Designed miniproteins, single chains, continued (2). Designs and how they scored, part 49

Each design is a single chain, and the fold is of that chain. pLDDT is the mean over its residues in the fold that is shown.

## One batch from the design tools (miniprotein)

Design m5668
Fold by ESMFold2-Fast:
Structure m5668 (fold): chain A 62 residues (1-62)
Amino acid sequence: SEEDIKEVAKLTGVSEEQAKKILDGARELLKGVSREVAIDFIARGAGVSRETAEKIVELAEK
């Protein structure tokens, strides 16, 4: 949702356009890999802490 995109932007410090790409990417990852693997990929890819990546993955699971 728009609210989830804004939350990802706040968590990562990126634009809403970039945040949408991160959130969409997390949703695609969750279709094919475990939650733990998705968290690690998002943390490394977005350059954020594991704790922040967990919050992004939780938003993607809604």
Scores: mean pLDDT 83

Design m5669
Fold by ESMFold2-Fast:
Structure m5669 (fold): chain A 94 residues (1-94)
Amino acid sequence: SLEEAKKKAEELIKRVEEKIEELKEKVKNSKVLSEEEKEGILASLDGLEKHLEKLREELEKAETVEEVEEIIEKVERAEAALDGLEEWLKEKAP
Protein backbone atom coordinates (compact mmCIF):
# COMPACT_ATOMS: atom_id res chain seq x y z
CA SER A 1 0.00 0.00 0.00
CA LEU A 2 1.00 3.66 -0.34
CA GLU A 3 1.09 4.06 3.47
CA GLU A 4 3.38 1.01 3.89
CA ALA A 5 5.66 2.19 1.05
CA LYS A 6 5.99 5.65 2.66
CA LYS A 7 6.84 4.09 6.05
CA LYS A 8 9.55 1.97 4.42
CA ALA A 9 10.96 5.07 2.68
CA GLU A 10 10.97 7.05 5.97
CA GLU A 11 12.83 4.20 7.72
CA LEU A 12 15.42 4.09 4.90
CA ILE A 13 15.93 7.89 4.99
CA LYS A 14 16.39 7.78 8.79
CA ARG A 15 18.92 4.92 8.48
CA VAL A 16 20.96 6.84 5.89
CA GLU A 17 20.83 10.06 7.98
CA GLU A 18 22.18 8.09 10.98
CA LYS A 19 25.00 6.66 8.82
CA ILE A 20 25.93 10.17 7.63
CA GLU A 21 26.13 11.43 11.24
CA GLU A 22 28.31 8.44 12.23
CA LEU A 23 30.63 8.93 9.24
CA LYS A 24 30.97 12.68 9.94
CA GLU A 25 32.18 11.88 13.48
CA LYS A 26 34.62 9.23 12.18
CA VAL A 27 36.00 11.68 9.59
CA LYS A 28 36.36 14.54 12.12
CA ASN A 29 38.16 12.24 14.61
CA SER A 30 40.41 10.56 12.00
CA LYS A 31 44.17 10.67 12.69
CA VAL A 32 45.09 9.40 9.18
CA LEU A 33 43.09 11.78 6.94
CA SER A 34 44.61 15.11 5.89
CA GLU A 35 42.68 18.33 6.61
CA GLU A 36 41.98 18.66 2.84
CA GLU A 37 40.57 15.09 2.69
CA LYS A 38 38.40 15.79 5.77
CA GLU A 39 37.03 19.02 4.24
CA GLY A 40 36.22 17.28 0.94
CA ILE A 41 34.51 14.30 2.58
CA LEU A 42 32.51 16.47 5.03
CA ALA A 43 31.35 18.70 2.13
CA SER A 44 30.19 15.57 0.24
CA LEU A 45 28.32 14.32 3.34
CA ASP A 46 26.65 17.75 3.74
CA GLY A 47 25.54 17.46 0.09
CA LEU A 48 24.02 14.02 0.77
CA GLU A 49 22.15 15.36 3.83
CA LYS A 50 20.62 18.15 1.71
CA HIS A 51 19.72 15.60 -0.98
CA LEU A 52 17.92 13.46 1.66
CA GLU A 53 16.00 16.58 2.86
CA LYS A 54 14.74 17.08 -0.72
CA LEU A 55 13.82 13.38 -0.98
CA ARG A 56 11.83 13.69 2.27
CA GLU A 57 9.92 16.65 0.75
CA GLU A 58 9.24 14.55 -2.39
CA LEU A 59 8.03 11.69 -0.16
CA GLU A 60 5.49 13.98 1.58
CA LYS A 61 4.10 14.96 -1.86
CA ALA A 62 4.11 11.40 -3.30
CA GLU A 63 0.63 10.18 -4.30
CA THR A 64 1.48 6.74 -5.77
CA VAL A 65 3.49 3.66 -4.74
CA GLU A 66 5.53 4.07 -7.97
CA GLU A 67 6.63 7.60 -6.93
CA VAL A 68 7.65 6.26 -3.48
CA GLU A 69 9.62 3.38 -5.10
CA GLU A 70 11.58 5.94 -7.18
CA ILE A 71 12.42 7.82 -3.96
CA ILE A 72 13.49 4.53 -2.27
CA GLU A 73 15.83 3.82 -5.23
CA LYS A 74 17.48 7.25 -4.79
CA VAL A 75 17.89 6.68 -1.02
CA GLU A 76 19.41 3.21 -1.65
CA ARG A 77 21.94 4.77 -4.07
CA ALA A 78 22.93 7.27 -1.37
CA GLU A 79 23.31 4.40 1.16
CA ALA A 80 25.53 2.44 -1.28
CA ALA A 81 27.79 5.50 -1.70
CA LEU A 82 28.08 5.84 2.10
CA ASP A 83 28.88 2.13 2.51
CA GLY A 84 31.66 2.49 -0.07
CA LEU A 85 33.11 5.49 1.78
CA GLU A 86 32.97 3.62 5.12
CA GLU A 87 34.89 0.63 3.64
CA TRP A 88 37.50 3.01 2.15
CA LEU A 89 37.96 4.70 5.54
CA LYS A 90 38.40 1.31 7.29
CA GLU A 91 41.15 0.31 4.82
CA LYS A 92 42.95 3.66 5.28
CA ALA A 93 43.08 3.23 9.11
CA PRO A 94 44.94 -0.11 9.68
Scores: mean pLDDT 85

Design m5670
Fold by ESMFold2-Fast:
Structure m5670 (fold): chain A 70 residues (1-70)
Amino acid sequence: KTLSGKEVVKLLQQYYKNKGSEFNPSDYEIKDYDGEATRNAIKAFQEQYDLKVTGIADPETEAKLKELTK
């Protein structure tokens, strides 16, 4: 199932919230999928998990976000 941009943003917010003090989401204004802050958050997530750094929620990025936000 392909995630919408809104679903990707919600999973990113949930992921960073779950990280707590390890990663402060206030450094990222994760408001919408097309925002620079959202792209930067996706890139940081991709770097953290050794994924291809594209700034786009590709299938591998979506799968990892779903795994970590259960």
Scores: mean pLDDT 68

Design m5671
Fold by ESMFold2-Fast:
Structure m5671 (fold): chain A 88 residues (1-88)
Amino acid sequence: SSSLQRQIQSIENAIEQLRDIYRQLQAGKLSEDEALARAREIINSLDISQSTKDRLLAIIDSAPSAAEALRLAIAELSTLLHELKKKL
């Protein structure tokens, strides 16, 4: 299992990458399909439990738009980050 500090860093990096994808999507530099594909890659690369990854992927797959998928995924990761930081 990964150290707590490494998990925190992984999640912080993922949030920043998802925010960048969101900005590119809003600027018309990425299609919705490209944004969702990149978001899935980021989530699959995370140093977190498989059950948490599955939950985040389900959010992406079920969201009504790519923008909403990204917002919801960022919110879920931000909640997880806050919970992990309480253990420091």
Scores: mean pLDDT 88

Design m5672
Fold by ESMFold2-Fast:
Structure m5672 (fold): chain A 64 residues (1-64)
Amino acid sequence: ASDEEIQQLINAYKSTIKTHAEDLGVEEAERVRDFLVGQVKRTLSPDDAAKVIKEMDKTFKEVS
């Protein structure tokens, strides 16, 4: 995927994790993060998956 496509995906997933943490709590945000990590590992190249996962991990640390 292009860098722009990866950045758009990162922004969407960061928003999803933050919203779940705010509405449902940190445990549900963790489940959503783990699910999304699994999805990116299956759908993206290893390099692109690593970029998305790093940003999701950073976002989860901000809400936990």
Scores: mean pLDDT 80

Design m5673
Fold by ESMFold2-Fast:
Structure m5673 (fold): chain A 90 residues (1-90)
Amino acid sequence: MADEEYAKRMREASRNGLEALRKLYEERAAEVEERVEELERKSREALEEKRYKLAVEWGILATMERFVAIFNLGPKSVAEYEKALEEVEK
């Protein structure tokens, strides 16, 4: 789940209407993209050093950050995706 402060901001933006939600989503997406790029860069550096396991781990973290961005910024369809993943774990 996202930062608690971000969760509160999403709740307030939801009450203030679609425009507020859209703006919040765009701001959050920009923050996450910078972080994802950093993680992907670390994965590439590890790959160049032939540290394959570490490269894979950084790649997984980058994918998770991107997934969390889509998940937290997505509307109702994102909640359905989480529910589908929970069913697969059973």
Scores: mean pLDDT 64

Design m5674
Fold by ESMFold2-Fast:
Structure m5674 (fold): chain A 89 residues (1-89)
Amino acid sequence: DEFVKLLLEALKEEGLEVTSLSLLEDGVWKIEVVDKENKKATFLLSPDGEVEFLSTESQEIVDKVTKAFLRAKMALGIGSKTSDASLLL
């Protein structure tokens, strides 16, 4: 929820419009975006994982989505260094 909000904001800053947003099982989001040239991409997003692209019409849109995802992960702290939690399986 919070992560998706940060991601949507980052996608908008990269010039992408979100055309579809669906919550699947286990916190996985299915997201469709379109760029200024009407090129589309569909991808899956896990709040604790990575982006998985289901379809894309352009390498440029993939790069923008990946950049937005990394920015959102960093903002939420998922990409930050952990201490005690990383020592326990």
Scores: mean pLDDT 72

Design m5675
Fold by ESMFold2-Fast:
Structure m5675 (fold): chain A 121 residues (1-121)
Amino acid sequence: SALREEILAIMREIVDGMLAHPVAEPFLVLPSLENFPDFLKIVPNPVSLDTIREAIENGEITTIEEFLGLVKQMLDNVKKAFPEDSPIVKDAEELYQFALELVEERVSPSLLEEARRIKLG
């Protein structure tokens, strides 16, 4: 559907924006288990920008709400693995806020209204 293609394009644009953000480097791929051997015990469902991009392309997520859920999960994963006052937690919070700003910029009220009508009709 035209709505599905528009939502897919928006999610791709937001991920591309996040990938280009100055603080993005630590979040591009999942951390090495050689450097963090207990990571999966602390974070059983890890999320990186790469896994979010894969979920978009594989059709695993189809809504802006699901997309933001994965971005929030990435932030929550970092908060579980690192001290609250660490630079990486602050960078993850900044990247999450940036994603929210891009959603507000790219997702029009008309697109949200159309999505609501399709879900209920």
Scores: mean pLDDT 81

Design m5676
Fold by ESMFold2-Fast:
Structure m5676 (fold): chain A 74 residues (1-74)
Amino acid sequence: DLLKKGEELKKKGMELYLEGETLVALGHMMRSIGKLSGDEEMYAKGMELIERGEELRRRGQELLEKGEKLIKEA
């Protein structure tokens, strides 16, 4: 059933997107703290989290779009 498969993909996409959003937010906080405190490791960790979070957001959005397409085709 395309409808059920689409709904599961949207659920997985949303979970991945929200995880990515959380990592981006955390990364920005860590970068800000690192910059203000002169903690270069904290700053670098923040940048890594932002990059990882952006990748998860992208993948989550792709799954959401695939899920929506399956639902429309059902």
Scores: mean pLDDT 88

Design m5677
Fold by ESMFold2-Fast:
Structure m5677 (fold): chain A 75 residues (1-75)
Amino acid sequence: MEELKKKLLEAAEAGDLEEVYKLAKELALSIPGVSEEEAEQLGKMAARLVEAGVPPEAVVDALVTSAQSTGERNK
C-alpha cells in the first residue's frame, strides 16, 4: 500500500494520466471490499483530479479516503 501510494504520487507529479489511472486502480483494489468496477471508477477520478491541477498529495488522499469508504460500505 505505501509503495503504491509513493508510485501514484510520482506519477501524479509527472502528469502521467495513464500511469495515475493504472496505479490508482491498483491501490483501490488493494483495499478490502473494493470491487473491480469501483476501482476503475476511482482510477478515473484520480486521473481527472490530476488533469484538473489538484495537488498530487491531495489526489492520493482523496483516492485512499474514497476507496476506504467504499470498502467499508461493501463489508
Scores: mean pLDDT 81

Design m5678
Fold by ESMFold2-Fast:
Parts: sequence; structure tokens; C-alpha cells
Structure m5678 (fold): chain A 90 residues (1-90)
Amino acid sequence: MEVEKKVEEELEKIKEEIRELVEEWGEFYNVSKEETEKLTEELLKDLKEEALEKTGKDKENMEERLEQFRKEVLEGIERLRKKLEELKAK
């Protein structure tokens, strides 16, 4: 569907922002690049699945659902940051 393609395009944009942010935090908390990439991939997978589910198959409110998706992404990024803090090098 068109909305699924739109969500995937937004996810690609957000992926770059999330990757940069997570990489910066990972370096600060001394978490390996491999771990930060795994966490980023898990987050993006969860966000994509949730966005597709919550966007629904309804033709109306596509733009509103996309806004909700972006909000969920920001909250996910914050959760990822907390996860990196917990994984700080021993």
C-alpha cells in the first residue's frame, strides 16, 4: 500500500538520525559499535511493525498516523539511550 511505502521512506530517514544519535551515545557510554547497531536494528524493526499495525488499512488519517509514528520514534530513541546507559562498559 502507499502508506506502507511512505512509512518505509520515513523509517529510512529516521534510520540515519537514529544511527548517528546511537553511535554518539554508544561512544560516550563506551558501548561497542556492533551492540549499538544491533540495538538500532531492533528499535527500527519494532517501530516499523508498530507503525504498520497502528497506521491500519484505513485510507483516512494516513497523515495523522504518520505523525504518531514519528512521535513513537522519538520515544523509542529515548528508550535506546537508556539502554545504552545500562550497557556501559564495566
Scores: mean pLDDT 64

Design m5679
Fold by ESMFold2-Fast:
Structure m5679 (fold): chain A 74 residues (1-74)
Amino acid sequence: SKRVGVGGGAASEGYETLVNELGVSEEAARAAISAAVDTGDAAAAGKALEQADPRVKVLGTSEGPEGPTLVVEV
């Protein structure tokens, strides 16, 4: 499993981690980041990710000063 920041200042790094390290589709990674940026909600981002790429499982979510974060497994 991997911890990935998907909102705020972490959005760009989170996208790169999802696509380049975890092999998530660019479409799914973009959907997750867009949901996180638009809503500020880690659960919404995780749902968008799983709906776009059914290989991905979201094991946990957190929100704090650093923004929305997902714990994911592929």
Scores: mean pLDDT 81

Design m5680
Fold by ESMFold2-Fast:
Structure m5680 (fold): chain A 69 residues (1-69)
Amino acid sequence: AAAAEAAARGTLIRIASEVQEEAGKILDLEGIREIAARLREAAAASADPAVAAALQAYADGLLAYIEGA
């Protein structure tokens, strides 16, 4: 659902900002892996299966991106 995708996107943006601020630098491969790891944790903790699926899809997409880069 669009609402679940919007919620998952908000979580992605927040986690990415947190990791970037913690790193104090431009996101590298380690930072992207950390974002993917936190997204998977958020998905596992989610009570909404649609939000969990969207978060897992973002994490999988990020990992595929860095594995293919």
Scores: mean pLDDT 77

Design m5681
Fold by ESMFold2-Fast:
Structure m5681 (fold): chain A 90 residues (1-90)
Amino acid sequence: SKVAEETLRLLEEAARRAEALGDPGSAAGLRQAAENLRVMAELGDERAPELAAQQALQTARDAERAGHRETAAVAEEAAREIKKLAEEAK
C-alpha cells in the first residue's frame, strides 16, 4: 500500500532524527513501530498505519516523560502526519 510505504518512511525518518538528537531509546521505539508496520502490512492488516501512529505517539509520551522534549516533538509530528495519511486514504 502507498499509505504503508509512506508511513514506513515517516517512521524511519523520525527514528534517524531521534538518534541525531541523542535519544537512541526513542529511535529504537520508532524503528520497532516500523518493523511492526512491515509485518502487519504483509499480512494485509489495513489497521497498520493507524496502529503505527499510536505507537509513534506512545514513543512521544515516553520521550516527554524522560525529559527528551525535542524527540517527543519529532515523534508527535510523525504520528500526526501518519494519522493524516490514514484519514486521507479513506
Scores: mean pLDDT 86

Design m5682
Fold by ESMFold2-Fast:
Structure m5682 (fold): chain A 81 residues (1-81)
Amino acid sequence: SKEKKELKEKIKKRIEEFRKFGEELLPDKPELVEQKVKELQEQSEEIIKSEENIEIAYMKILFHLLAAKGELLALKRQLEK
């Protein structure tokens, strides 16, 4: 639907913001950031495909983005002791 197309565009922007955040947070680990971006892209595509309610789909994707951001922050702290 047109609504799902608009959601895809909004999510692309959010994932790009996550990529920039990860690259700034972990400049020495670009491969790890890229892996997390790919995982988020795949999860988002599956959610958009399986979830008929656009608001619920968006919320689920935002929770995955928040979790991924938390994982990168935790990893940075572990690497810094």
Scores: mean pLDDT 86

Design m5683
Fold by ESMFold2-Fast:
Structure m5683 (fold): chain A 82 residues (1-82)
Amino acid sequence: VKNIDKITLIAMDFLEKLKNAKNIDEIISLINDFVENLKDAGISDEKAKEILDKLKTILKNAKNIDELINQIKSTIQEILSK
């Protein structure tokens, strides 16, 4: 992963905003902004699409907003550990 410090900061900012999200439309907006910020930080379109697809799968499968937020947090933490 290129620019790991910048990617980590982007992910931390995303997670901070995510904990304050009140509805699914706000979460979708935050996900789109997060993926765009990753591309701006030097993540390839292919890698950014992989991340977006994982987050979209979580959006489809979560039973409620708290589960959705927790699953997104876990997925982002896994991506950062790579």
Scores: mean pLDDT 77

Design m5684
Fold by ESMFold2-Fast:
Structure m5684 (fold): chain A 80 residues (1-80)
Amino acid sequence: MLVVVTLTDEGEAEKVIEKAKELGGKLKSVDEKNKQLFIEFSDDIDLEKAVKELEKVEGVEAVYHASEKNRVLPFEIKEE
């Protein structure tokens, strides 16, 4: 299960990565341009609890499932 963490301008990626590891998550990738961390959790991890714990980290703006990204995106780019 893939979770996306969005950081504020003052957010520290290292703190989020350490908390994710404590929760049984693995860092898959970092999008430095959008200040997003992609963290994978195994299916035996309580994802709802993991999301709540990640949201408590200072400098975290939002946490969501990658599968829900389309509903969280503020606009669609329509190519003609």
Scores: mean pLDDT 71

Design m5685
Fold by ESMFold2-Fast:
Structure m5685 (fold): chain A 66 residues (1-66)
Amino acid sequence: SDADLTAEELKLFYDYMKASSNYGANPEYKATYDAVKARGAAFVAANGPAGRAEMDKLLQRNLESS
């Protein structure tokens, strides 16, 4: 589902964003980042407060792992 994000996808999004130091100048990297961000927004919209809490938890975990 487009509304679903796995922990692996969220981690890859975070790692990809960090590795793409020029993503703002590279349309290919920017497009990928924007697509994953849009999926995250759709997930939150579909799942309400529970979805927001789950996204925050996964994001915090990815920050700690970095």
Scores: mean pLDDT 58

Design m5686
Fold by ESMFold2-Fast:
Structure m5686 (fold): chain A 98 residues (1-98)
Amino acid sequence: MLEEEVLKLYEEAVKLGTKVSEEERKKLEEFIKTSSEEERIDLALVAKGVILAKKYPDDDVKRIEELIEYAEELKEKSKSKEYLEEKIEEIKKELEKL
C-alpha cells in the first residue's frame, strides 16, 4: 500500500516542477521497494510536503494543516501507527511555531 502511495506522490511532485532524472527516479523506486514501513512513511510525508508547498506557496498554516490531515489518513492504512502518531505530534509542533 505505502509503496504505491509514495510513488504516486513522487509523480505528482515531479509534475509540479521538481526536476528529477530517470536514473534518480529508478533509484528512488528501488529504495522504496527495499525500505521499511517507517522509511516509507517518512518518504510519503516528505513528498506530500513538497506537493503542498507548491500548492500553497504563501500559506504555511494551510500547508501544515493538510500535511497533518494526510498523516492521519496514512495512520489508518499503516501498520506503524505509533510511529505516525509521533510524526503527527512533530508536525503539530511546527504549526504551533507559526
Scores: mean pLDDT 75

Design m5687
Fold by ESMFold2-Fast:
Structure m5687 (fold): chain A 94 residues (1-94)
Amino acid sequence: ELKETIDRLEAQVKEIEAQLKEAESRGDTEKVKELYKRLGDLYAQIANLYYQLGEYDKAIEYFKKSIEYYRKAGDTEKAEQVEKFLKYVEELKK
């Protein structure tokens, strides 16, 4: 169930990445920003599912990707929220 959901979300990431390349080729700055935010959301969801599975290394990897895309989107508030949870997961791994 959780692994099936992760596979579906990873497929959505690839779809959004294709849309991002298209938006970049058009110079659509607003769409690029929107797609960065969507990637941030998807990576955060994938990270939370890996966290639920106890796969903390994978969760940390995807939380870092989420933070990167939220920052690219200018969404500092969401990036900071994910950073706080990332620190919590890193402490659990130790």
Scores: mean pLDDT 88

Design m5688
Fold by ESMFold2-Fast:
Structure m5688 (fold): chain A 87 residues (1-87)
Amino acid sequence: EESKEFIIKLKIYFGVKSLAEYAKALGTPEAKEFAEDLEKIRDKILSGMPIDEVLKELRELAEKYKDTPIGQLVAELIEDIERMKKL
């Protein structure tokens, strides 16, 4: 269903954008680096990267920041997207 794929892409896009904006607001060097990593993924989504490839990059980002609250937020976003894919 094309509408479902579009909704999933919007969820990923706004999820990544919101996390990047939140990280920038924290003002720490680690959060700034995290925001830059998220913005790179956002740009890849806009360039037409497939959902499965985007999820792979998000999982790699969650692993990089796994012991941080920010990493937990990325993991939660991934779980939300995977649940939407199963609906």
Scores: mean pLDDT 80

Design m5689
Fold by ESMFold2-Fast:
Structure m5689 (fold): chain A 75 residues (1-75)
Amino acid sequence: MKRVIAVVGPTEESAELGKKAVERATGDIAVTDVITESFEEAKQRALEKAKEEAERLGYEFIDGVVSVRVEHHHH
């Protein structure tokens, strides 16, 4: 059975990349949100979307979030 997974990224592009990566790796459905104000708010919105989508489609809701980050070189 397919699952619905929440994905959060710092930009729309990163969230979309995370969605594609999760869907390719698992065969599940991903729903996205973008960190505009805070990570916790974006996470909550993405989880609410995932739960709603899972209930609508009759799929399993995963109570967890995949967080996408942009890699930076630090010294």
Scores: mean pLDDT 79

Design m5690
Fold by ESMFold2-Fast:
Structure m5690 (fold): chain A 92 residues (1-92)
Amino acid sequence: VEEDFRAEAESIRAALRGTVKEMDKLEKELEKNPDNKEIREKLANTWVAAMILYSLLEIALGKEEAGKIFKELADESTNPKVKERLKKIAEK
């Protein structure tokens, strides 16, 4: 593990944590308004952003450590759907 990759990984981890919080918010809003296309599109875009950040984390730290971090972030989620999906991605 290189020191520069540690700094990059921490930045990516912080961005992923923000993405998880946004997912929790959007899923909660979608439960109240299931037919709202804007919320669905925002949620889809947020998942795409999370997958890009996860790929960058795998490049920085390797698959095992990235999966561990992703599971930790999943445990921070307050929404069961977000938590389950994040854990499934980390197990791939």
Scores: mean pLDDT 80

Design m5691
Fold by ESMFold2-Fast:
Structure m5691 (fold): chain A 93 residues (1-93)
Amino acid sequence: MYEKAKKVLYGDMSDLPEEVIVLAGVILIKQLIEEMGLSEEQAMELVREIITKQLEGKYSEEEIEKLMEKIRALYEELKDESLDNLLEKLEKL
């Protein structure tokens, strides 16, 4: 199930809709916390590194920061949602 989020974040993200990238980022943060025992700070930092690397040359540092702010905001909104519900949302995008 997490393979879609991994493919989005580790593959070519430059042509993906922002809403797909943001939701996949939230799913990965939640998975890293729940399955790997990372803190919220550690999970967000790792996701930031992945996004920065994948979007190098397409997105500016300012655009990456705005994208991370959207991911953080959505993560806080969806904190109580199950991973299965989040994956269903991603499938519909």
Scores: mean pLDDT 76

Design m5692
Fold by ESMFold2-Fast:
Structure m5692 (fold): chain A 94 residues (1-94)
Amino acid sequence: MPSADEILKKFLEMYENKIEEDEFKGYTLTRTEIGNTIVIQALKGDGRLAVIIKDGEIVDVKAEGSEETIKIAEEIKKKYVGKKIEDIKKELGL
């Protein structure tokens, strides 16, 4: 299972490089732009995780459907919500 930091690193790669679809450790990943908001989702079975990025900042993290995705979302939310993508990349060694 991916750690919160591993999945977030993959999401930031998709964000920076405008990668629309990817796969990581059994998760199907998608990047969607809605106006000035970017949403990166990870889906695995019933588990769903979404990171919401607005103006270069993580503004929210949502999860449902599995204990794994809920736990990952809570960790990302506590560490990284309200932070700029540039600062998060620095913390993750990117």
Scores: mean pLDDT 84

Design m5693
Fold by ESMFold2-Fast:
Structure m5693 (fold): chain A 82 residues (1-82)
Amino acid sequence: MEGIEIALEGIEKMKEGIKSGDAEKASEGAGLIRRGLGGLEDEKVKEELEKIGEQVGEALTAGDKEKALALLDEMKEILKSL
């Protein structure tokens, strides 16, 4: 499975976990995102996506689920454009 495909699977799983309040599912999704991003060859894209991942964590800590979901959708669009 390519890094992009793993990261995309992780994003969908994390979004489902956030929407349903399933912390285990959200955590599994976050793990897949980290694993997928680790497989990317473009260091600049990897760094930008890792920064968005940090912002997702900050939004969740602040209780802003809408912002977290929007940031995950942004990551998905970037990954799909690769």
Scores: mean pLDDT 84

Design m5694
Fold by ESMFold2-Fast:
Structure m5694 (fold): chain A 71 residues (1-71)
Amino acid sequence: VPEVVVRVAEYETGLSREAARRILEQGKERKLAEILQKAPEDREAAIRELVEELGLSEEEARAAIDRYLAL
């Protein structure tokens, strides 16, 4: 994955560069978007799915949701 794409994902999602790179390399960016779209309806379920499906920490999951809602 090109570094610029990872940096854009890091900025847009609020994830660490390592977490953003991992998601992009696994082709899970669509799954990330689907989970984030559910956050306004059930924030806790979205946090759980980000941790379980994408391997994010609870802190990273909360940061990604907060960033998504701010966009």
Scores: mean pLDDT 74

Design m5695
Fold by ESMFold2-Fast:
Structure m5695 (fold): chain A 72 residues (1-72)
Amino acid sequence: SAAAEAEKERARDIRVVELLIEQLKENNSDPELIEKLERALEMLKSPSAQKREEGKALVREVMKEINEKIAG
């Protein structure tokens, strides 16, 4: 069902962000990036669809910043 797929996607997104936060902490990475991801994680766990959408947008923004730093 569409609802079951949406729940699986949400669970996967949450797990990916949790793992990314763990990796950044282990690498002693930028604390601002870690804080933004922790904020995004709380938004993704929200019962509000709007807050979940905002959380996804914040994750995308942080991933872009990480990729730009790695690219030089």
Scores: mean pLDDT 80

Design m5696
Fold by ESMFold2-Fast:
Structure m5696 (fold): chain A 67 residues (1-67)
Amino acid sequence: MMPLVFELISAATIGNPDAGRRAEAALKKELGLPDDASKEEIAREIHKRFPWLGTVEEILRILSRMA
C-alpha cells in the first residue's frame, strides 16, 4: 500500500495522468471497492484507513487533479 500511495502523490504532484489512473485503479482493488467507485468513495476509504494523508475533501482534490 505505501508504494502505491507514494505513486499516487507523485502523479498528483507531477501531473502524470497515466500514473494517476493506474494508481486509482490499484487503489480501488486494494481498498475492495468496485471498478465503478467514485473518486469521493475512494477518498472516504483512504481517509478511514490512512487519516494522516488528510481530510476526505483534501484527498478528493488530489484525486481530481490527477485526471
Scores: mean pLDDT 67

Design m5697
Fold by ESMFold2-Fast:
Structure m5697 (fold): chain A 97 residues (1-97)
Amino acid sequence: SAAELLAQKLLEKAGLKLEDLSEKEKEAVLAVAKALLERNPKTKEEAIEIIEETASKFEDETLGKLIKDALTNIINSLSEEEFLEMLKEALEKKKEE
């Protein structure tokens, strides 16, 4: 899926794979990726706001904080251009679904 593609691209920047995550962590990362695709942020700042909003809705507060911190660190490690390219590639895949 487009959400899996975006999640994979983000995790690869931290040297991680989706398969390395627990089922709950994988579902949480995919929920954030889906929110990013739906909201289509134009800046890293907007992306971080979406990550924080999505993570705050998780019933597991510890998981929410872990995913928020991890994904925010990944976004902050990227240039604006690199982040927007990742999002664009995932959005192109979403059009095929």
Scores: mean pLDDT 84

Design m5698
Fold by ESMFold2-Fast:
Structure m5698 (fold): chain A 86 residues (1-86)
Amino acid sequence: MAPDVSDLSPEEMLEVFLEELSKQKSDEEAKELILYYLDVARSKADAALQAEIDAIEARIKASTDVEEQVRLLLRYLGRLIAAARR
C-alpha cells in the first residue's frame, strides 16, 4: 500500500514518489502508485492550479505508457512546488 503522503509538502511528495516508484515490481503497481499520488497532489492544488489538474489527469489516464504517466505526474508536482515556494 502507498504511504500516507497527505501531510507532505509538494517537494517531499516528489522525493517519496520517486523512492516508492523505484520499489514497484510491475507496470500495474506503478500505475496504481501514479494515480494515488495524482489524487493526493490534486488535494494540495490551489485555485491557480485547478484548471490544469483535470487536463493532466485525463492525459495520465489516456496514456498507455507508464513512463509518460510518470512524466505527466512529475510535471504537475513541479507546478505545485513552484506555486508553494517563497
Scores: mean pLDDT 72

Design m5699
Fold by ESMFold2-Fast:
Structure m5699 (fold): chain A 75 residues (1-75)
Amino acid sequence: SPEERIAALDVPEEVKEYLIARLREVETEELREMFADAVIPLLEAGAVDTALALADAFMATPPERREAFLRRFVP
């Protein structure tokens, strides 16, 4: 699951808790997977501040536009 993928990362526990809490607010399983796909590479690269900023921008995006927002960050 996206939650398990984030929980497995070697990043500070507070960062995992924040991102998992954001994931739980996402409306569909497909968007939750896309969210994880966008933030995990940033976290693995050590860009924690960028990952948190992306998460905040995503949650500020209206639900109907969230898939299009994430497509800009997923390969």
Scores: mean pLDDT 80

Design m5700
Fold by ESMFold2-Fast:
Structure m5700 (fold): chain A 56 residues (1-56)
Amino acid sequence: MMSPEELRKGLAAIEALPTATGRGTAAAYLLRQVGVEADPLDAAGALARLRELAES
């Protein structure tokens, strides 16, 4: 699993993306890389889950 520092950097980069769809897709992709399933159609849920992991 990625370190919390790497997750925070990833989250910051994703939140800097210009579109809500792009942010949601990137968040779902990053979650999948750390072994967490996410629905790419639920952009808000993917971002919320990624924030939760970054705060760990």
Scores: mean pLDDT 75

Design m5701
Fold by ESMFold2-Fast:
Structure m5701 (fold): chain A 55 residues (1-55)
Amino acid sequence: SAEELIEEGERLAARGAATGDVALAREGVQKMQEGGGLSEEEAARSEAEAIAAAR
């Protein structure tokens, strides 16, 4: 469901940012977009922040 996509996306994005896993963070952002939890602008910003934080 959309809610499950958003929750899973948040979990993956947070883990990716915490562990420096850019691919995992990107997957999380994509799932949140698919669930409708993020606008295009918010998704782009979150992805950029994850990349910057994850060395």
Scores: mean pLDDT 74

Design m5702
Fold by ESMFold2-Fast:
Structure m5702 (fold): chain A 74 residues (1-74)
Amino acid sequence: MLLRLTLPVSVPVHFVVGLLRLEDPSVELLSERRGATRIEALIRVSNDADIEKLQAIVEAVSDGRGSLELVEEL
C-alpha cells in the first residue's frame, strides 16, 4: 500500500523513514517534495503493515506536527 508522510521541514525525512523501517522493513521511500514549511513524502509499505504503529512513530518524532495517511489509489 501507499502512504503519504507529511513532516515539518525541521524534521529530517530520512531519519523518520529510518525509524519506520526499524518497525517495518518493507518501508520504501518513493518520492520526497520539500515545501517552504512542510515536507511531503510518498512511501510504499507491505499490505500487512501496522499503520497505527507507523502513525504513532510519526506523531512522536514530530511532536504531533507530522502525519502519515493512507493514499487512495484510483
Scores: mean pLDDT 83

